# Designed miniproteins, single chains, continued (2): the designs that were tried, part 50

Each design is a single chain, and the fold is of that chain. pLDDT is the mean over its residues in the fold that is shown.

## One batch from the design tools (miniprotein)

Design m5823
Fold by ESMFold2-Fast:
Structure m5823 (fold): chain A 69 residues (1-69)
Amino acid sequence: SAMREELLRLIGRILRAIGEILQLELELEKAKKEGASEEEIEKLEKELKKAEEELEREVKRLRELIEKE
């Protein structure tokens, strides 16, 4: 069914988004340890926030889809 296929695609996107967030968190930790500039740290923090907002959007889509029979 179209709903089942969309649900599985959403779950896949959520898992990929989590992976991206973890990668950005590791990059941010490394940058802070290596004494990167404030500008570079801020750029990574903004990218992390953007990735977290994307994950929140996908989770909202998942909740909406689950409520449809």
Scores: mean pLDDT 84

Design m5824
Fold by ESMFold2-Fast:
Structure m5824 (fold): chain A 80 residues (1-80)
Amino acid sequence: HMTLEEAKRIAIAIAKEASKFPEVADTAKKYLQEIENAKTKEELIKVLKDFIADMKAKAPDNPDVQSLIGRLEEIIKELE
């Protein structure tokens, strides 16, 4: 199982990587702050689901962004 602290560390790294893509850079910066502020696994799962939905809407055809989405979906699965 993944701890909240491990999940936040990995999600922060993914959000920083996402911030390098112009289509999702502002979205990534917003969710980076929300990830850091999450105090429970349930709060983090909600933040990550919202982040994934926003990235899918803004960069549906970017395979690099889709790869980052997949990594966030894996974190959610390990927290559930």
Scores: mean pLDDT 88

Design m5825
Fold by ESMFold2-Fast:
Structure m5825 (fold): chain A 55 residues (1-55)
Amino acid sequence: IELPEEVKNFLKELSKKISEQFLKKLEEEARKLLKEGKSVDEILKKISNIFFSNL
């Protein structure tokens, strides 16, 4: 499924700071949340939480 532009842009910025494997994990989580009907804001918050939890 196609991710919203806001989510894609956020992941693109994160890709500069994380491994390829971790980026794929974040993309999978975003797609899962989108399938569950989560809003763009909720998806961005979840991705941010996962990112900061792994710093």
Scores: mean pLDDT 79

Design m5826
Fold by ESMFold2-Fast:
Structure m5826 (fold): chain A 88 residues (1-88)
Amino acid sequence: MAEELLKKAKEALEKGDYKEAAEYAEEAIRAAEDDPRLKAEGAALLAKAYEELGDHIKAVGYEMLALAAGIEGGVEEETQALLNELKA
């Protein structure tokens, strides 16, 4: 389930396991296929994981995906807040 994968991605980010966080976030995006809200959260977490791994191009790409999915799902403000929190 996408929500459980998002939780695992967040836990991996908190532990500094950025590769594991990216893997869970990618699985969450796939599992969220038709839910733009879950896709937005997954993409935001994946953007943070790639930023920490030094892949800045992928990080920016997933940040853009997160914002687009957030707009589509009616969670633009929540998605922007998550992205800002993850960058702080």
Scores: mean pLDDT 84

Design m5827
Fold by ESMFold2-Fast:
Structure m5827 (fold): chain A 60 residues (1-60)
Amino acid sequence: MPEFLYSMASVLKNALIEHGVDEDRAQEVGDKFIEESEKLGLDIEGAQRLAGELFRQALA
């Protein structure tokens, strides 16, 4: 796993928890982010866009 994906997943999880998402759900979103980023071979910019999309979906 690239180091940047792990760091971004941690930021995403913490941001979701700060916005009232429970820890288990936030972890699931972080895991999904890593899985999809690796599957799609996303660069840093692509991974940032995916993280924002998953964050938005989790808060809807």
Scores: mean pLDDT 82

Design m5828
Fold by ESMFold2-Fast:
Structure m5828 (fold): chain A 66 residues (1-66)
Amino acid sequence: SKAEELLEKAKEAKENLKKILAQDVPDAAKFAAEVLNEIGDIIDAYLEAAKIDKEAAEKIKEIMKE
C-alpha cells in the first residue's frame, strides 16, 4: 500500500541519516547537504502519509524521534 511505501521510505531515510552522522565527512557544506536531504525525505513521507493514513503518519513521527 502507499502508506507502507511511505513508512519504508521514512525508515530508509532515517537509516541513511544515521550512517551519514556516523561518517567522518570533513566538508561541512557537503555534510549539511546530505543531512538535509535525508531529513527532507522523512518530512516529505510524513506529509504525504498525513493526507492518506493518520496512523502511518504517527509512526513516521516516531521514526523521526529515534
Scores: mean pLDDT 83

Design m5829
Fold by ESMFold2-Fast:
Structure m5829 (fold): chain A 99 residues (1-99)
Amino acid sequence: SRKEEITKLVIQASFLILSALSSAYLGDTETAVADLEAAIKLLEEAKKLAKNEEAKKLLEEAIRKLEEAKRAVEAGDIEKAAELAKEARRLAEEAVEKE
């Protein structure tokens, strides 16, 4: 089903976000940024599949939070990146519930 496809994309994005944060804490900024960019692409695919308008808005907000997290990683603000990534994961999981 479409909901199962969206759920799979959100789960994959969540693992990439956790990988990105681990890399960022180890000082591997290049890998952290690449994993966040991959997570953003997966959430953009999930948004394209979503039919529920609230789910689309939640995914769009999650994407914005990950873009902010990427900038925080690039600036060396790992604590800010972690909080933004946590919020993005929460929003993406809520989007699955609304679909």
Scores: mean pLDDT 90

Design m5830
Fold by ESMFold2-Fast:
Structure m5830 (fold): chain A 68 residues (1-68)
Amino acid sequence: SRYTLTELVDRRSGTRVLTLTYTTADGTTRTLTAASPRSGNPDGREVTGTRALPAAQAAAIEAALAAG
């Protein structure tokens, strides 16, 4: 299984949108989207890229990919 994480930050609201695309062992592609309001983030810049997830989220995603 493989995964790709894309992070987008809304420049006005500061809301961070994480889009995870992963492929199961049979080649089926799935997409999961999570939105996290970053209350207190003052920069509001639009940033799109691949970032390392916090350890807890990365572990949960990897466990889900291994179990799914």
Scores: mean pLDDT 55

Design m5831
Fold by ESMFold2-Fast:
Structure m5831 (fold): chain A 58 residues (1-58)
Amino acid sequence: DAEKLIEELVREELEKNNYKSVDTEKVAEETVRRLGLPKEKIPELRKLAEEIAVRLVL
């Protein structure tokens, strides 16, 4: 599940840098590579990662 993986990746990044920041584009690209998804999914997954990061930080 791409959504679950993105949430895990975002949470790991935030925890490692004390909730300072997340590179959402990197998270989306890594999700695509790890799950073998088409590149056309990157913008969608990037927005999802941004939304998740905001919720976890805010």
Scores: mean pLDDT 77

Design m5832
Fold by ESMFold2-Fast:
Structure m5832 (fold): chain A 59 residues (1-59)
Amino acid sequence: SPEELERLRNLRRLLEEEIRRIERLREQGVIDAEEADRRIARLRRLIDEVEQRIRELEA
């Protein structure tokens, strides 16, 4: 549905924004590089799942 596709695209944008936020926190010394890398890896896996679902809905 168009509504479901829009929600998934919005979720992808939010996940990408969260990655940028974590990168800023690492640069500010709020979290260490290893912790940042772990969190970013989890978020990238979630983005992959969201993108897969978008492709399935476009079929």
Scores: mean pLDDT 87

Design m5833
Fold by ESMFold2-Fast:
Structure m5833 (fold): chain A 75 residues (1-75)
Amino acid sequence: SSVEEMKKLREEYKKNSSEEDIKKAEELLKEVEKLVKEGKYEEAEELAKEFLKNSNEGEKNALKYLALLEGEKKL
């Protein structure tokens, strides 16, 4: 099932990220959410792009992990 596939991918991304990477990704998502709530969509997009450009593989995997975790909650 798609839920089982998401769980497998989520665990793989989590395994390839550190606790610090996850915290950094959570802080990014929190700031992006704040900007979106304030209607600052361009600033939110720029912040996300800058993080992705400057992030290491662990930080990128942490973002993917959190995105899949959030997506699963919406299913």
Scores: mean pLDDT 80

Design m5834
Fold by ESMFold2-Fast:
Structure m5834 (fold): chain A 60 residues (1-60)
Amino acid sequence: PTEEELDREVREALLLIEIAVLMKSKNPEVQKLAQEAYRALDAGDFETAEELVKKAREIE
């Protein structure tokens, strides 16, 4: 695999970890954003997933 492929796999893994943590938040708005981020990531939209995680993290 190329360095770009490895970096993408690491970024995906880190996003999944952040989403999992955010889903455990007691703030329903944060949970909603985490759910949306997971769906974006599942669809292969890393940019949208990162944006949603950033918004959720800002609220938390």
Scores: mean pLDDT 78

Design m5835
Fold by ESMFold2-Fast:
Structure m5835 (fold): chain A 55 residues (1-55)
Amino acid sequence: EIEKLLEEELRLSTEAVGYAVRLALDPEDEEARRKLEEIAERIQELARKRDELLA
């Protein structure tokens, strides 16, 4: 259901803020960078599924 996809996107966005803050404080934080990339891929996947449901 679309509501569940939006909740998951919100959760991932909140996690991304945490890792973005870490990366802002330490630009060489490889773990934070990798996590941000992983979260971005997951958000894109959820956005695609949401778009399919709205079409």
Scores: mean pLDDT 80

Design m5836
Fold by ESMFold2-Fast:
Structure m5836 (fold): chain A 56 residues (1-56)
Amino acid sequence: SELEEIIKKAEKAIEEHKDNRVVLLAGLKELQELKEELGKENPRIDELIKRIESLL
């Protein structure tokens, strides 16, 4: 699913590209857009957003 692919990309960015600001910002934007589309709280998405923000 598109949800799973966006989550996997964000997880990969955190694991493999934690020092790459461009990749982290792209992942953050996709997660934020996904959260907006869902219109409700998703703990997995919220946790990934927080993790990326902590690396920026």
Scores: mean pLDDT 81

Design m5837
Fold by ESMFold2-Fast:
Structure m5837 (fold): chain A 87 residues (1-87)
Amino acid sequence: MEERKKRIEQVDKLMEEASRLVNEALAAAGTDPERARELYDKAVELMKKAVEIAKDDPETAKSVQFALDKMEEGLRRRIAAAEAARA
């Protein structure tokens, strides 16, 4: 029982850190696209760790994976759009 609570808490922490990095990446996208991509890659790594921790709980794993896919797509598109707008 305690192991499941610890895993959910760890997933929450990783998702919060990933969200912070995504916000930093979006802020950097217009000025420093290379920095934005670095922050993006780090956010994706944290989200992948969250998915791995959550894999024993299919509902939590699916929710985290949905958030990962949406955040990954959205951030990639925004970085590309910012690069194109500045080019």
Scores: mean pLDDT 74

Design m5838
Fold by ESMFold2-Fast:
Structure m5838 (fold): chain A 91 residues (1-91)
Amino acid sequence: MLEEAIEIAKKAVEVSEGVAKEMAEAVLKTLEELKRAVEEGDKKRAIQLLINASFLVTVLLVEADLQGDEETRKLALELQRLLQKAYEEIE
C-alpha cells in the first residue's frame, strides 16, 4: 500500500503544474517520511505523518479541481482511497 501511494504521488508530481505540483511534492515528501517512520517502528510519528498526508491530499484534490486538472484529480482521489484504507488498518 504505502509503496503504491508513493508511486501515485510521483505520477501526480510529473503530471501536475503550479500550486498543484507544489502540493503533490509535499504529499510525496510526507509519504516518504511516513515510510521511514514505519520502518523505524515509530508508531506515533507514523500516525501524525499519515494524518498530515491525508490533509495534503485533500488540498491537492481541491487545487486540481480548481485548475480543471482531471489527471491530477484522479491521482489525488486514488491517494485519498489508499490513505483511508491505511487509517482503517491502524484503527
Scores: mean pLDDT 84

Design m5839
Fold by ESMFold2-Fast:
Structure m5839 (fold): chain A 70 residues (1-70)
Amino acid sequence: SLEEAREYLEKGKEAFEKGDLKTAFRNYSKALEILNDLPDTPEVRALRDEVSGFLAKVLKEMDAQEAAAA
């Protein structure tokens, strides 16, 4: 449901704030999975865009950490 997707987004945000990028990535990915199964309403599109933005941010941070370790 849309509410479940919002719950995963909030869990992802909390994990990101704690520096747990792996957990943030997992929760954002789950939110997108749920949203992709919902009807394409304005609310679903808005939340999908928001989640995608946070997911992109997590991926950039993960990539930066991997590059620094190389």
Scores: mean pLDDT 80

Design m5840
Fold by ESMFold2-Fast:
Structure m5840 (fold): chain A 71 residues (1-71)
Amino acid sequence: SAEEHLEKGKEYLKQGKYNEAIEHYRRAIELDPDNAEAYYNLGLAYKKLKATDVAERYFQKALELDPNLPL
């Protein structure tokens, strides 16, 4: 499920495995394209990889889907 991929992504992010986290967050979005948290966490993973421009685009998408996200 989308939630399972979101949780697996969070596990990899916590381990510093940013590329594996990104893969799971992308799968979460494929299953649930309106998942604001998955877009936000994609932004966090890309920020850790110093891909700041990519991270900002995902943060923007997350806020468009849920303006009340606790950022």
Scores: mean pLDDT 85

Design m5841
Fold by ESMFold2-Fast:
Structure m5841 (fold): chain A 89 residues (1-89)
Amino acid sequence: MKAELVASVKRGKTEEAIKALEEAGAKILSVEEREDYDLIYFEVEGKDIKEVNEKIKKAVEALEEIPDVFYPGLGIIPVDFSEISLSPD
């Protein structure tokens, strides 16, 4: 199964964020430029919901390792599967 997400990142951090997401196993779908930030649309794929959630968690953690990567007040938003639960087990 697949989950599609969007990360709102500060413009100067977009390339670092893309690399972090790809290293975490996410596939970059597109990048949308906004006035003060960029939206990185990415996809994670797994055999089941547990693997998908683990990959989402790795992607989030990889982005969080980049200082000041997130645009204030935004962050990561599900684009598809708005009901995605990050609840463990």
Scores: mean pLDDT 74

Design m5842
Fold by ESMFold2-Fast:
Structure m5842 (fold): chain A 84 residues (1-84)
Amino acid sequence: KLEELKKKAEEALKNNDFGEVMRILDEIVRLTGDREKAREILLSLGEKNNKKELAEKVFQLLDDIYAALDEIHAAIDRISARRA
């Protein structure tokens, strides 16, 4: 359902709905398994709708959130997975 997510992302970008754009971008990342491909899709939609700066900002923030979550998850695994 990538095309449906692209349409939703385009509508959210037009409405300046930052949270909805971020949610849809996350779904595209999960569907494609590729952050760079998801970035290309979002930036292309942003450029098409004169929302390139918003698209870039959303991607940067989501990438930062993913990096922070990866660090938190690794820290939790490191602490809770230890036996001795």
Scores: mean pLDDT 74

Design m5843
Fold by ESMFold2-Fast:
Structure m5843 (fold): chain A 78 residues (1-78)
Amino acid sequence: MLELSPTEQKVLRALYLSDKPLSVAELAEITELSQATVSRALRRLVEAGLVEAERVGRTTLYRLTEKGRELARELSES
């Protein structure tokens, strides 16, 4: 199984609990992490196929893939 860092798990859970696409700034506020830390975690999660990035105007929004949602559910219920 893909092993996630604690930071990546925190970002993934925040996306799952919010149940909506979120920007880096929104994720940083929810997780209490810096925007730089969130951006690095999101890059790894996108590379792993757990998160999708969508450009909306000037903002990039991030959402869970089906695979990411399943993993986030397991992490949130454990």
Scores: mean pLDDT 82

Design m5844
Fold by ESMFold2-Fast:
Formats: structure tokens, C-alpha cells, sequence
Structure m5844 (fold): chain A 61 residues (1-61)
């Protein structure tokens, strides 16, 4: 699977969990996605992880 496909899937799962108010589950999905993407593109994985975690924090606040 391409890194971009993994990021797209991770973002979709995060969005679903945020819609349900499951902020803990959303953070877990981000960490799982980071681990897989970092095997392919560690720089992209770090950037996307930071972006998604900030998005979750704003949604929870």
C-alpha cells in the first residue's frame, strides 16, 4: 500500500471517530497510522501525525 493510501484511510477513520465523540480512539488510530506510514516515509508520517493530533485536540476543545 502507498503511504498516501494509508494516510487517506487513517484520516477517514479519525473523522468517523471524531463524529462519534471518541477522541481517545481517534488518537489511537493516528498512532497506528503513524507506525505504518513511518515504515514507508518517516518525514511524511511525522508531519501527518502532528496535523491529525492537532485536529483532534481542536475538535475536543
Amino acid sequence: MEAHDLISETGRRVGELLAEGDYEGAREVVEEGYEEVSKLDPELAESVRGLLLRHIDRAEA
Scores: mean pLDDT 81

Design m5845
Fold by ESMFold2-Fast:
Structure m5845 (fold): chain A 62 residues (1-62)
Amino acid sequence: DPELKEAAKILYERLEKVAKFIKSKYPDAKATVEKIGEDDFVLTVENEEFKLTESASARDLL
């Protein structure tokens, strides 16, 4: 689906920008974006005290 593929690209780029912002503000935190499916991504932010995981799907943008 061309629209879903475009939505997935946009979602990935937005999540990468969020991860970079977190790294700039919290130097001891690890911020990663992982593709877990064709349209599904996970943003993980962790340090010694916490682990936050947020899942996002490009299908939810349509």
Scores: mean pLDDT 81

Design m5846
Fold by ESMFold2-Fast:
Structure m5846 (fold): chain A 103 residues (1-103)
Amino acid sequence: MTEEMKEAARAFVEAGDLKGAYYIVFLLVHRGALTKSEVAELVGVPRSTFYRLKTREDILVTLIARAEGVSLEEARELLNNPTSLTALFLRAIGEFEDWLLSK
């Protein structure tokens, strides 16, 4: 499962679907499966993009801001609301399932 999710994130980046990649990496970070360096590698950005992020919450906020195309403030509000957080998980799971079914 975790390894297949990493493969999905790389496949989304290779296809130019950065939003899909950010959703999958959000799931992996929430599960505690990734370091900052692995997050940067999986979404195809320089390590410096996540270098100054000090907490797991800051990483999650940054990933959701990029996935949803919203501000960091809006992303934090989405993560702090149980309804919107559930919707984010469902979107991320949907991206992963769509990729699995397209194999």
Scores: mean pLDDT 79

Design m5847
Fold by ESMFold2-Fast:
Structure m5847 (fold): chain A 62 residues (1-62)
Amino acid sequence: DELTQQGVEYFDRGDYDKAIGHYEEALTRDPHNAEALRNLGDLFESLGDHYGADVARKKAAA
């Protein structure tokens, strides 16, 4: 998915706000996008948001 790939690019550059925006737009278009949910989980973990990471990863696995 193009939106998740753009999100990964911004995450790798440390632009977390833009990364989140791209992942959320991907989820707006497909709420069950497991790739976007996993990438959001990894991003939240990197920010120290262990709860947000766990919630996102559980949604990706469902």
Scores: mean pLDDT 78

Design m5848
Fold by ESMFold2-Fast:
Structure m5848 (fold): chain A 58 residues (1-58)
Amino acid sequence: DLVEEAQKLFEEAMKLIDQGKIEEAKEKMKEALELLIKAGKIELAYKYQDEYIEKLNK
């Protein structure tokens, strides 16, 4: 399930931001977005991207 794998990658990216591992977080986020786009879940991809950007700006 592409959506399930994308959710796991998104959660990993968010945890990596908390650890200060920004480059690794960026890679995981990119993979998550690619999977969501392939699954046709564009609105969910935008939601994840917004949450990711918000967390980076703290």
Scores: mean pLDDT 84

Design m5849
Fold by ESMFold2-Fast:
Structure m5849 (fold): chain A 90 residues (1-90)
Amino acid sequence: SAAEREKQVRELLLQLTKLSSDIYQSTDASTMRKLFKEILALVGQLLELDPSRRHALRALLTSIISLLETKLNEKEVQEFKAEAEEFLAS
């Protein structure tokens, strides 16, 4: 139902907010990579439930990548960019 879908979207958005906070506070590359993969999985679930959020979710991923650029080397950041673009193309 629409109400069930709205509830699922709200729950996923709360999880996404928490993971975004966790990645912001993380200091090691392995933790950042794990959190980024979890963020991509949630973004995928959100896009399946509400495709109208694609633009907002793309903006969020871009913001997270910009944050990672301040903490990680260029090679690691390019890997995250590639994963995000492959995911958004699906």
Scores: mean pLDDT 83

Design m5850
Fold by ESMFold2-Fast:
Structure m5850 (fold): chain A 62 residues (1-62)
Amino acid sequence: MIAPGPLASGPRGAEEEAELEEAMARLRAATTREEILAAIGEVLREIGDVVDSGLRKLRAER
């Protein structure tokens, strides 16, 4: 167990866990193509945001 200190505390995205549970429930209930496509679209957009944020942070930290 390692504790690097309080500076490591940040927005870990606790909401992501809740959203993931909701997405899972909706995905399991989604039997139509439209619902599945909509869910995939949202996931792709979220991934895009994460990638962009990561890229910007990498440039800023240089």
Scores: mean pLDDT 62

Design m5851
Fold by ESMFold2-Fast:
Structure m5851 (fold): chain A 118 residues (1-118)
Amino acid sequence: MKKEEAKKLYEEGKKYLEEGKYEEAAKKFKEAIKLLEETEPKSKEMAEALYNLALALLELEKYEEAVEYAKKAIEIAKELGDKELLAKSLRVLARALKELGKYEEAEKLAKEAEELEK
């Protein structure tokens, strides 16, 4: 039941992202993440929810919070060996850090993401 509820919340969050409703999207992804922490904390579903939450937070200009969730997505993506999800999460982290004025760190992470796509 909790896994099915987390999936439903994640799909609702994705729909809000597609509609440009970033605050509603972030809320749904946070609710999905809470359930996934209890059931599948190191899953692909968890990493995808963390990535999409970071993306929604980036659009809301909540850059420090976007950094936090992007780093969590990166950790799980590395454990899973998911190069595509790792590259996407690194790009979101780089964008958030650039907005925070951390240009050198952002450039290093963007290059790391580019190398993963080769």
Scores: mean pLDDT 89

Design m5852
Fold by ESMFold2-Fast:
Structure m5852 (fold): chain A 60 residues (1-60)
Amino acid sequence: GAFASFAASSLTLSVNPANSLPRLLSGQTGWLNRLLAAVQLAGIVGLTSLVLAVLLVAVL
């Protein structure tokens, strides 16, 4: 639901700022940014799915 979506968004935002500092190094090459974006997306999707699954099981 909306609550779970908000929690997932907040978690994503918390991760992104931490990655801002090393972005100065990562921004040197476009392929590195693409690789990092792909890893971040995979991590976000995986973590979001896991959190939603756990919340669903807990609510059940």
Scores: mean pLDDT 64

Design m5853
Fold by ESMFold2-Fast:
Structure m5853 (fold): chain A 97 residues (1-97)
Amino acid sequence: MEKEITLGVGDLLMGVGNLLRSKGKYEEAAELYEKALELYLSVDPNAAEPYLNLGEAYYDAGDLEKAAEYYQKALELDPSNEEAKANLEKVKKELAA
């Protein structure tokens, strides 16, 4: 179905973004991560998972403030998400250090 193709394109954009980030191209990677988020949310606007995935991608890029923002959004959409909660606490601890 169309949503499966949209999610597949989102996953591809995340993968290319991660590759660009590994090469230090953080601005280009961030653009692709944001496009992936738009695609994921076009399938399910209440989905917490896309925010969690973007938080992880920004955390790996060293953008702790953006990582915290996206983990917080994931937790707002799904307060029971232990992974988002644990990752947010980890990032807040690193930001306080």
Scores: mean pLDDT 80

Design m5854
Fold by ESMFold2-Fast:
Structure m5854 (fold): chain A 65 residues (1-65)
Amino acid sequence: SASSLAAALILAVGGQIEGLIEDVKFEGDKITIYVKERTPEAEELLKIIKELAEKAGYSLEVHYL
């Protein structure tokens, strides 16, 4: 399904910023990503992920530590 593809893509893209992701939580259609540090690269990438997730029916929140 589109939701499964969105989840898989979020996990795959998370690998590109490995070391910056502290945690990822899935609760039904809600996704929360915890990021260790706010960088321009992380903000740009996560903005794209959020748009994609929301188009696929997920609610995505990003928290910077």
Scores: mean pLDDT 71

Design m5855
Fold by ESMFold2-Fast:
Structure m5855 (fold): chain A 117 residues (1-117)
Amino acid sequence: MITIKESGGGTFKEGDSVTLTYQISGDTEFIFSVSWFRQKPGEKPVLVAEITIGGLVDYDESVKGRFTISYDREKKTAYLNMSNLKKEDTAVYYGVAVSLKYPPSTYWGEGTKVTVV
């Protein structure tokens, strides 16, 4: 079974830079993509950034040029480098991984809270 645990959340100031991290436990051989989603109060989670096994990267328009996603396969660790934080970046951030091991499955962490003041 795959499990995801996020870290790096906290309270930050506008203009700060922070790195969020999530650790993947279990079998990562069939990981197809690693992603970050975020959820604001009263809203559904939305995709922030994704990287696929082929190296294709996608970002939400609101974070393009400010956030960078990366994945370290040896350490089974996904990173979101967040630069030039805005108050609008205040949300709960979730690590999400897709495995193509049969049956294909999507795994979500419990989230880490980011507050920008």
Scores: mean pLDDT 88

Design m5856
Fold by ESMFold2-Fast:
Structure m5856 (fold): chain A 60 residues (1-60)
Amino acid sequence: SADEHLQRGAKAFSAGKYDEAAEHFERAAQIYEENGDTEKAEQARFLAKVARALAEKARS
């Protein structure tokens, strides 16, 4: 479910696994959008963007 991906993303983020976190947040956003939950989809996309930015910084 979207909520499971959101939780998995948060756990990965807390562990510093930013690419994995971003993937989970992106999947959560997709499922929320498909279910018409636009606010949660926007929140999950924002979290994915933050996680991607941190992953990129870690690779620099």
Scores: mean pLDDT 85

Design m5857
Fold by ESMFold2-Fast:
Structure m5857 (fold): chain A 59 residues (1-59)
Amino acid sequence: MYEQRIKENPNDYEAWTRLGAELLSQGRYEEAKEYFEKALEINPNFQPAKVGLRAAKAA
């Protein structure tokens, strides 16, 4: 699970982004936004997190 990856490596921006995408698909927009923001804090140029954050904010 991506949650386990984050516990082992809190700088795993791919795991933060993937978990954000799962939250977004569940309609959990505020939580998804926080996870995408965390991914971008670690890697500001990570395109999937930028796309996910825009989607979460638009909801």
Scores: mean pLDDT 81

Design m5858
Fold by ESMFold2-Fast:
Parts: C-alpha cells; sequence; structure tokens
Structure m5858 (fold): chain A 74 residues (1-74)
C-alpha cells in the first residue's frame, strides 16, 4: 500500500517531466498495488489516461478517463 502510493507519486512526477515510458511503468505497477488494496482507486487510472493522451492515443485516453470517473463515484 505504501509502495503503491510511492510509485504513483514518482510516476506522476515522471509524467510531469514528459518521461512517458518511465511514467507508464511506475503508474502501471502503482495501479496493481493500489487496486489490490482498493479496486476503486481512480488515481492510477486517471494518470494512465494522461500518459495515453500525451502519446496521442486519444481513444484509449478517453476510455481510461471515463473508467477513472466511474471509480471516483464508487
Amino acid sequence: MEEGEKLLREGEKLLRQGKLEEAYELITKARELLHAADPNDWRPVLLLSQVYAMQGKLEEANELAKEAGQLRKA
């Protein structure tokens, strides 16, 4: 759980720096750890949406953003 939070924070930092491949790896690992504890944690899903958007994968980004919105309401 603490490891998932740490990976999420580092992934978000890398995303802000434009290091998309590294951000994707850390955010994906954070998603696995955080969702094992709380499957409704929307934060890693929203960050993955932002990674896809910055890569120009707008369809995938939009689907992940909708998923994050649904998790946020749960």
Scores: mean pLDDT 83

Design m5859
Fold by ESMFold2-Fast:
Structure m5859 (fold): chain A 111 residues (1-111)
Amino acid sequence: MIKVKKATVVRIRFSPEAEEKLKKLSREEQLDVMAETARAIADAVNEVLKQGEFKSLEDLAKALEEAFSKRPVKYDVTVEIEVELEDGKKYRITIEVSPDGAKVLKIEEVE
């Protein structure tokens, strides 16, 4: 069993197609999209942190996919989350989030 001590959003990247669409929006509309995207990410990560304990890294990844899939975004975005476990190990989890759902792309140990 693994216990999550903390999770930090390290990077948020819109897809190239999303970036081109965002450039056509007003500054106010761009800020609204960024705020809505940040809220969806924060809510998904907080849901997973409230659970806190998982059987494996794969179960943690599935919980993240489910939490993000409940909170669709308007534009495709890739999110990198650094997860620190209570044993001190750190992992970087890369998640692709779209209006259709979320998929974990990779999990890497960070040292």
Scores: mean pLDDT 86

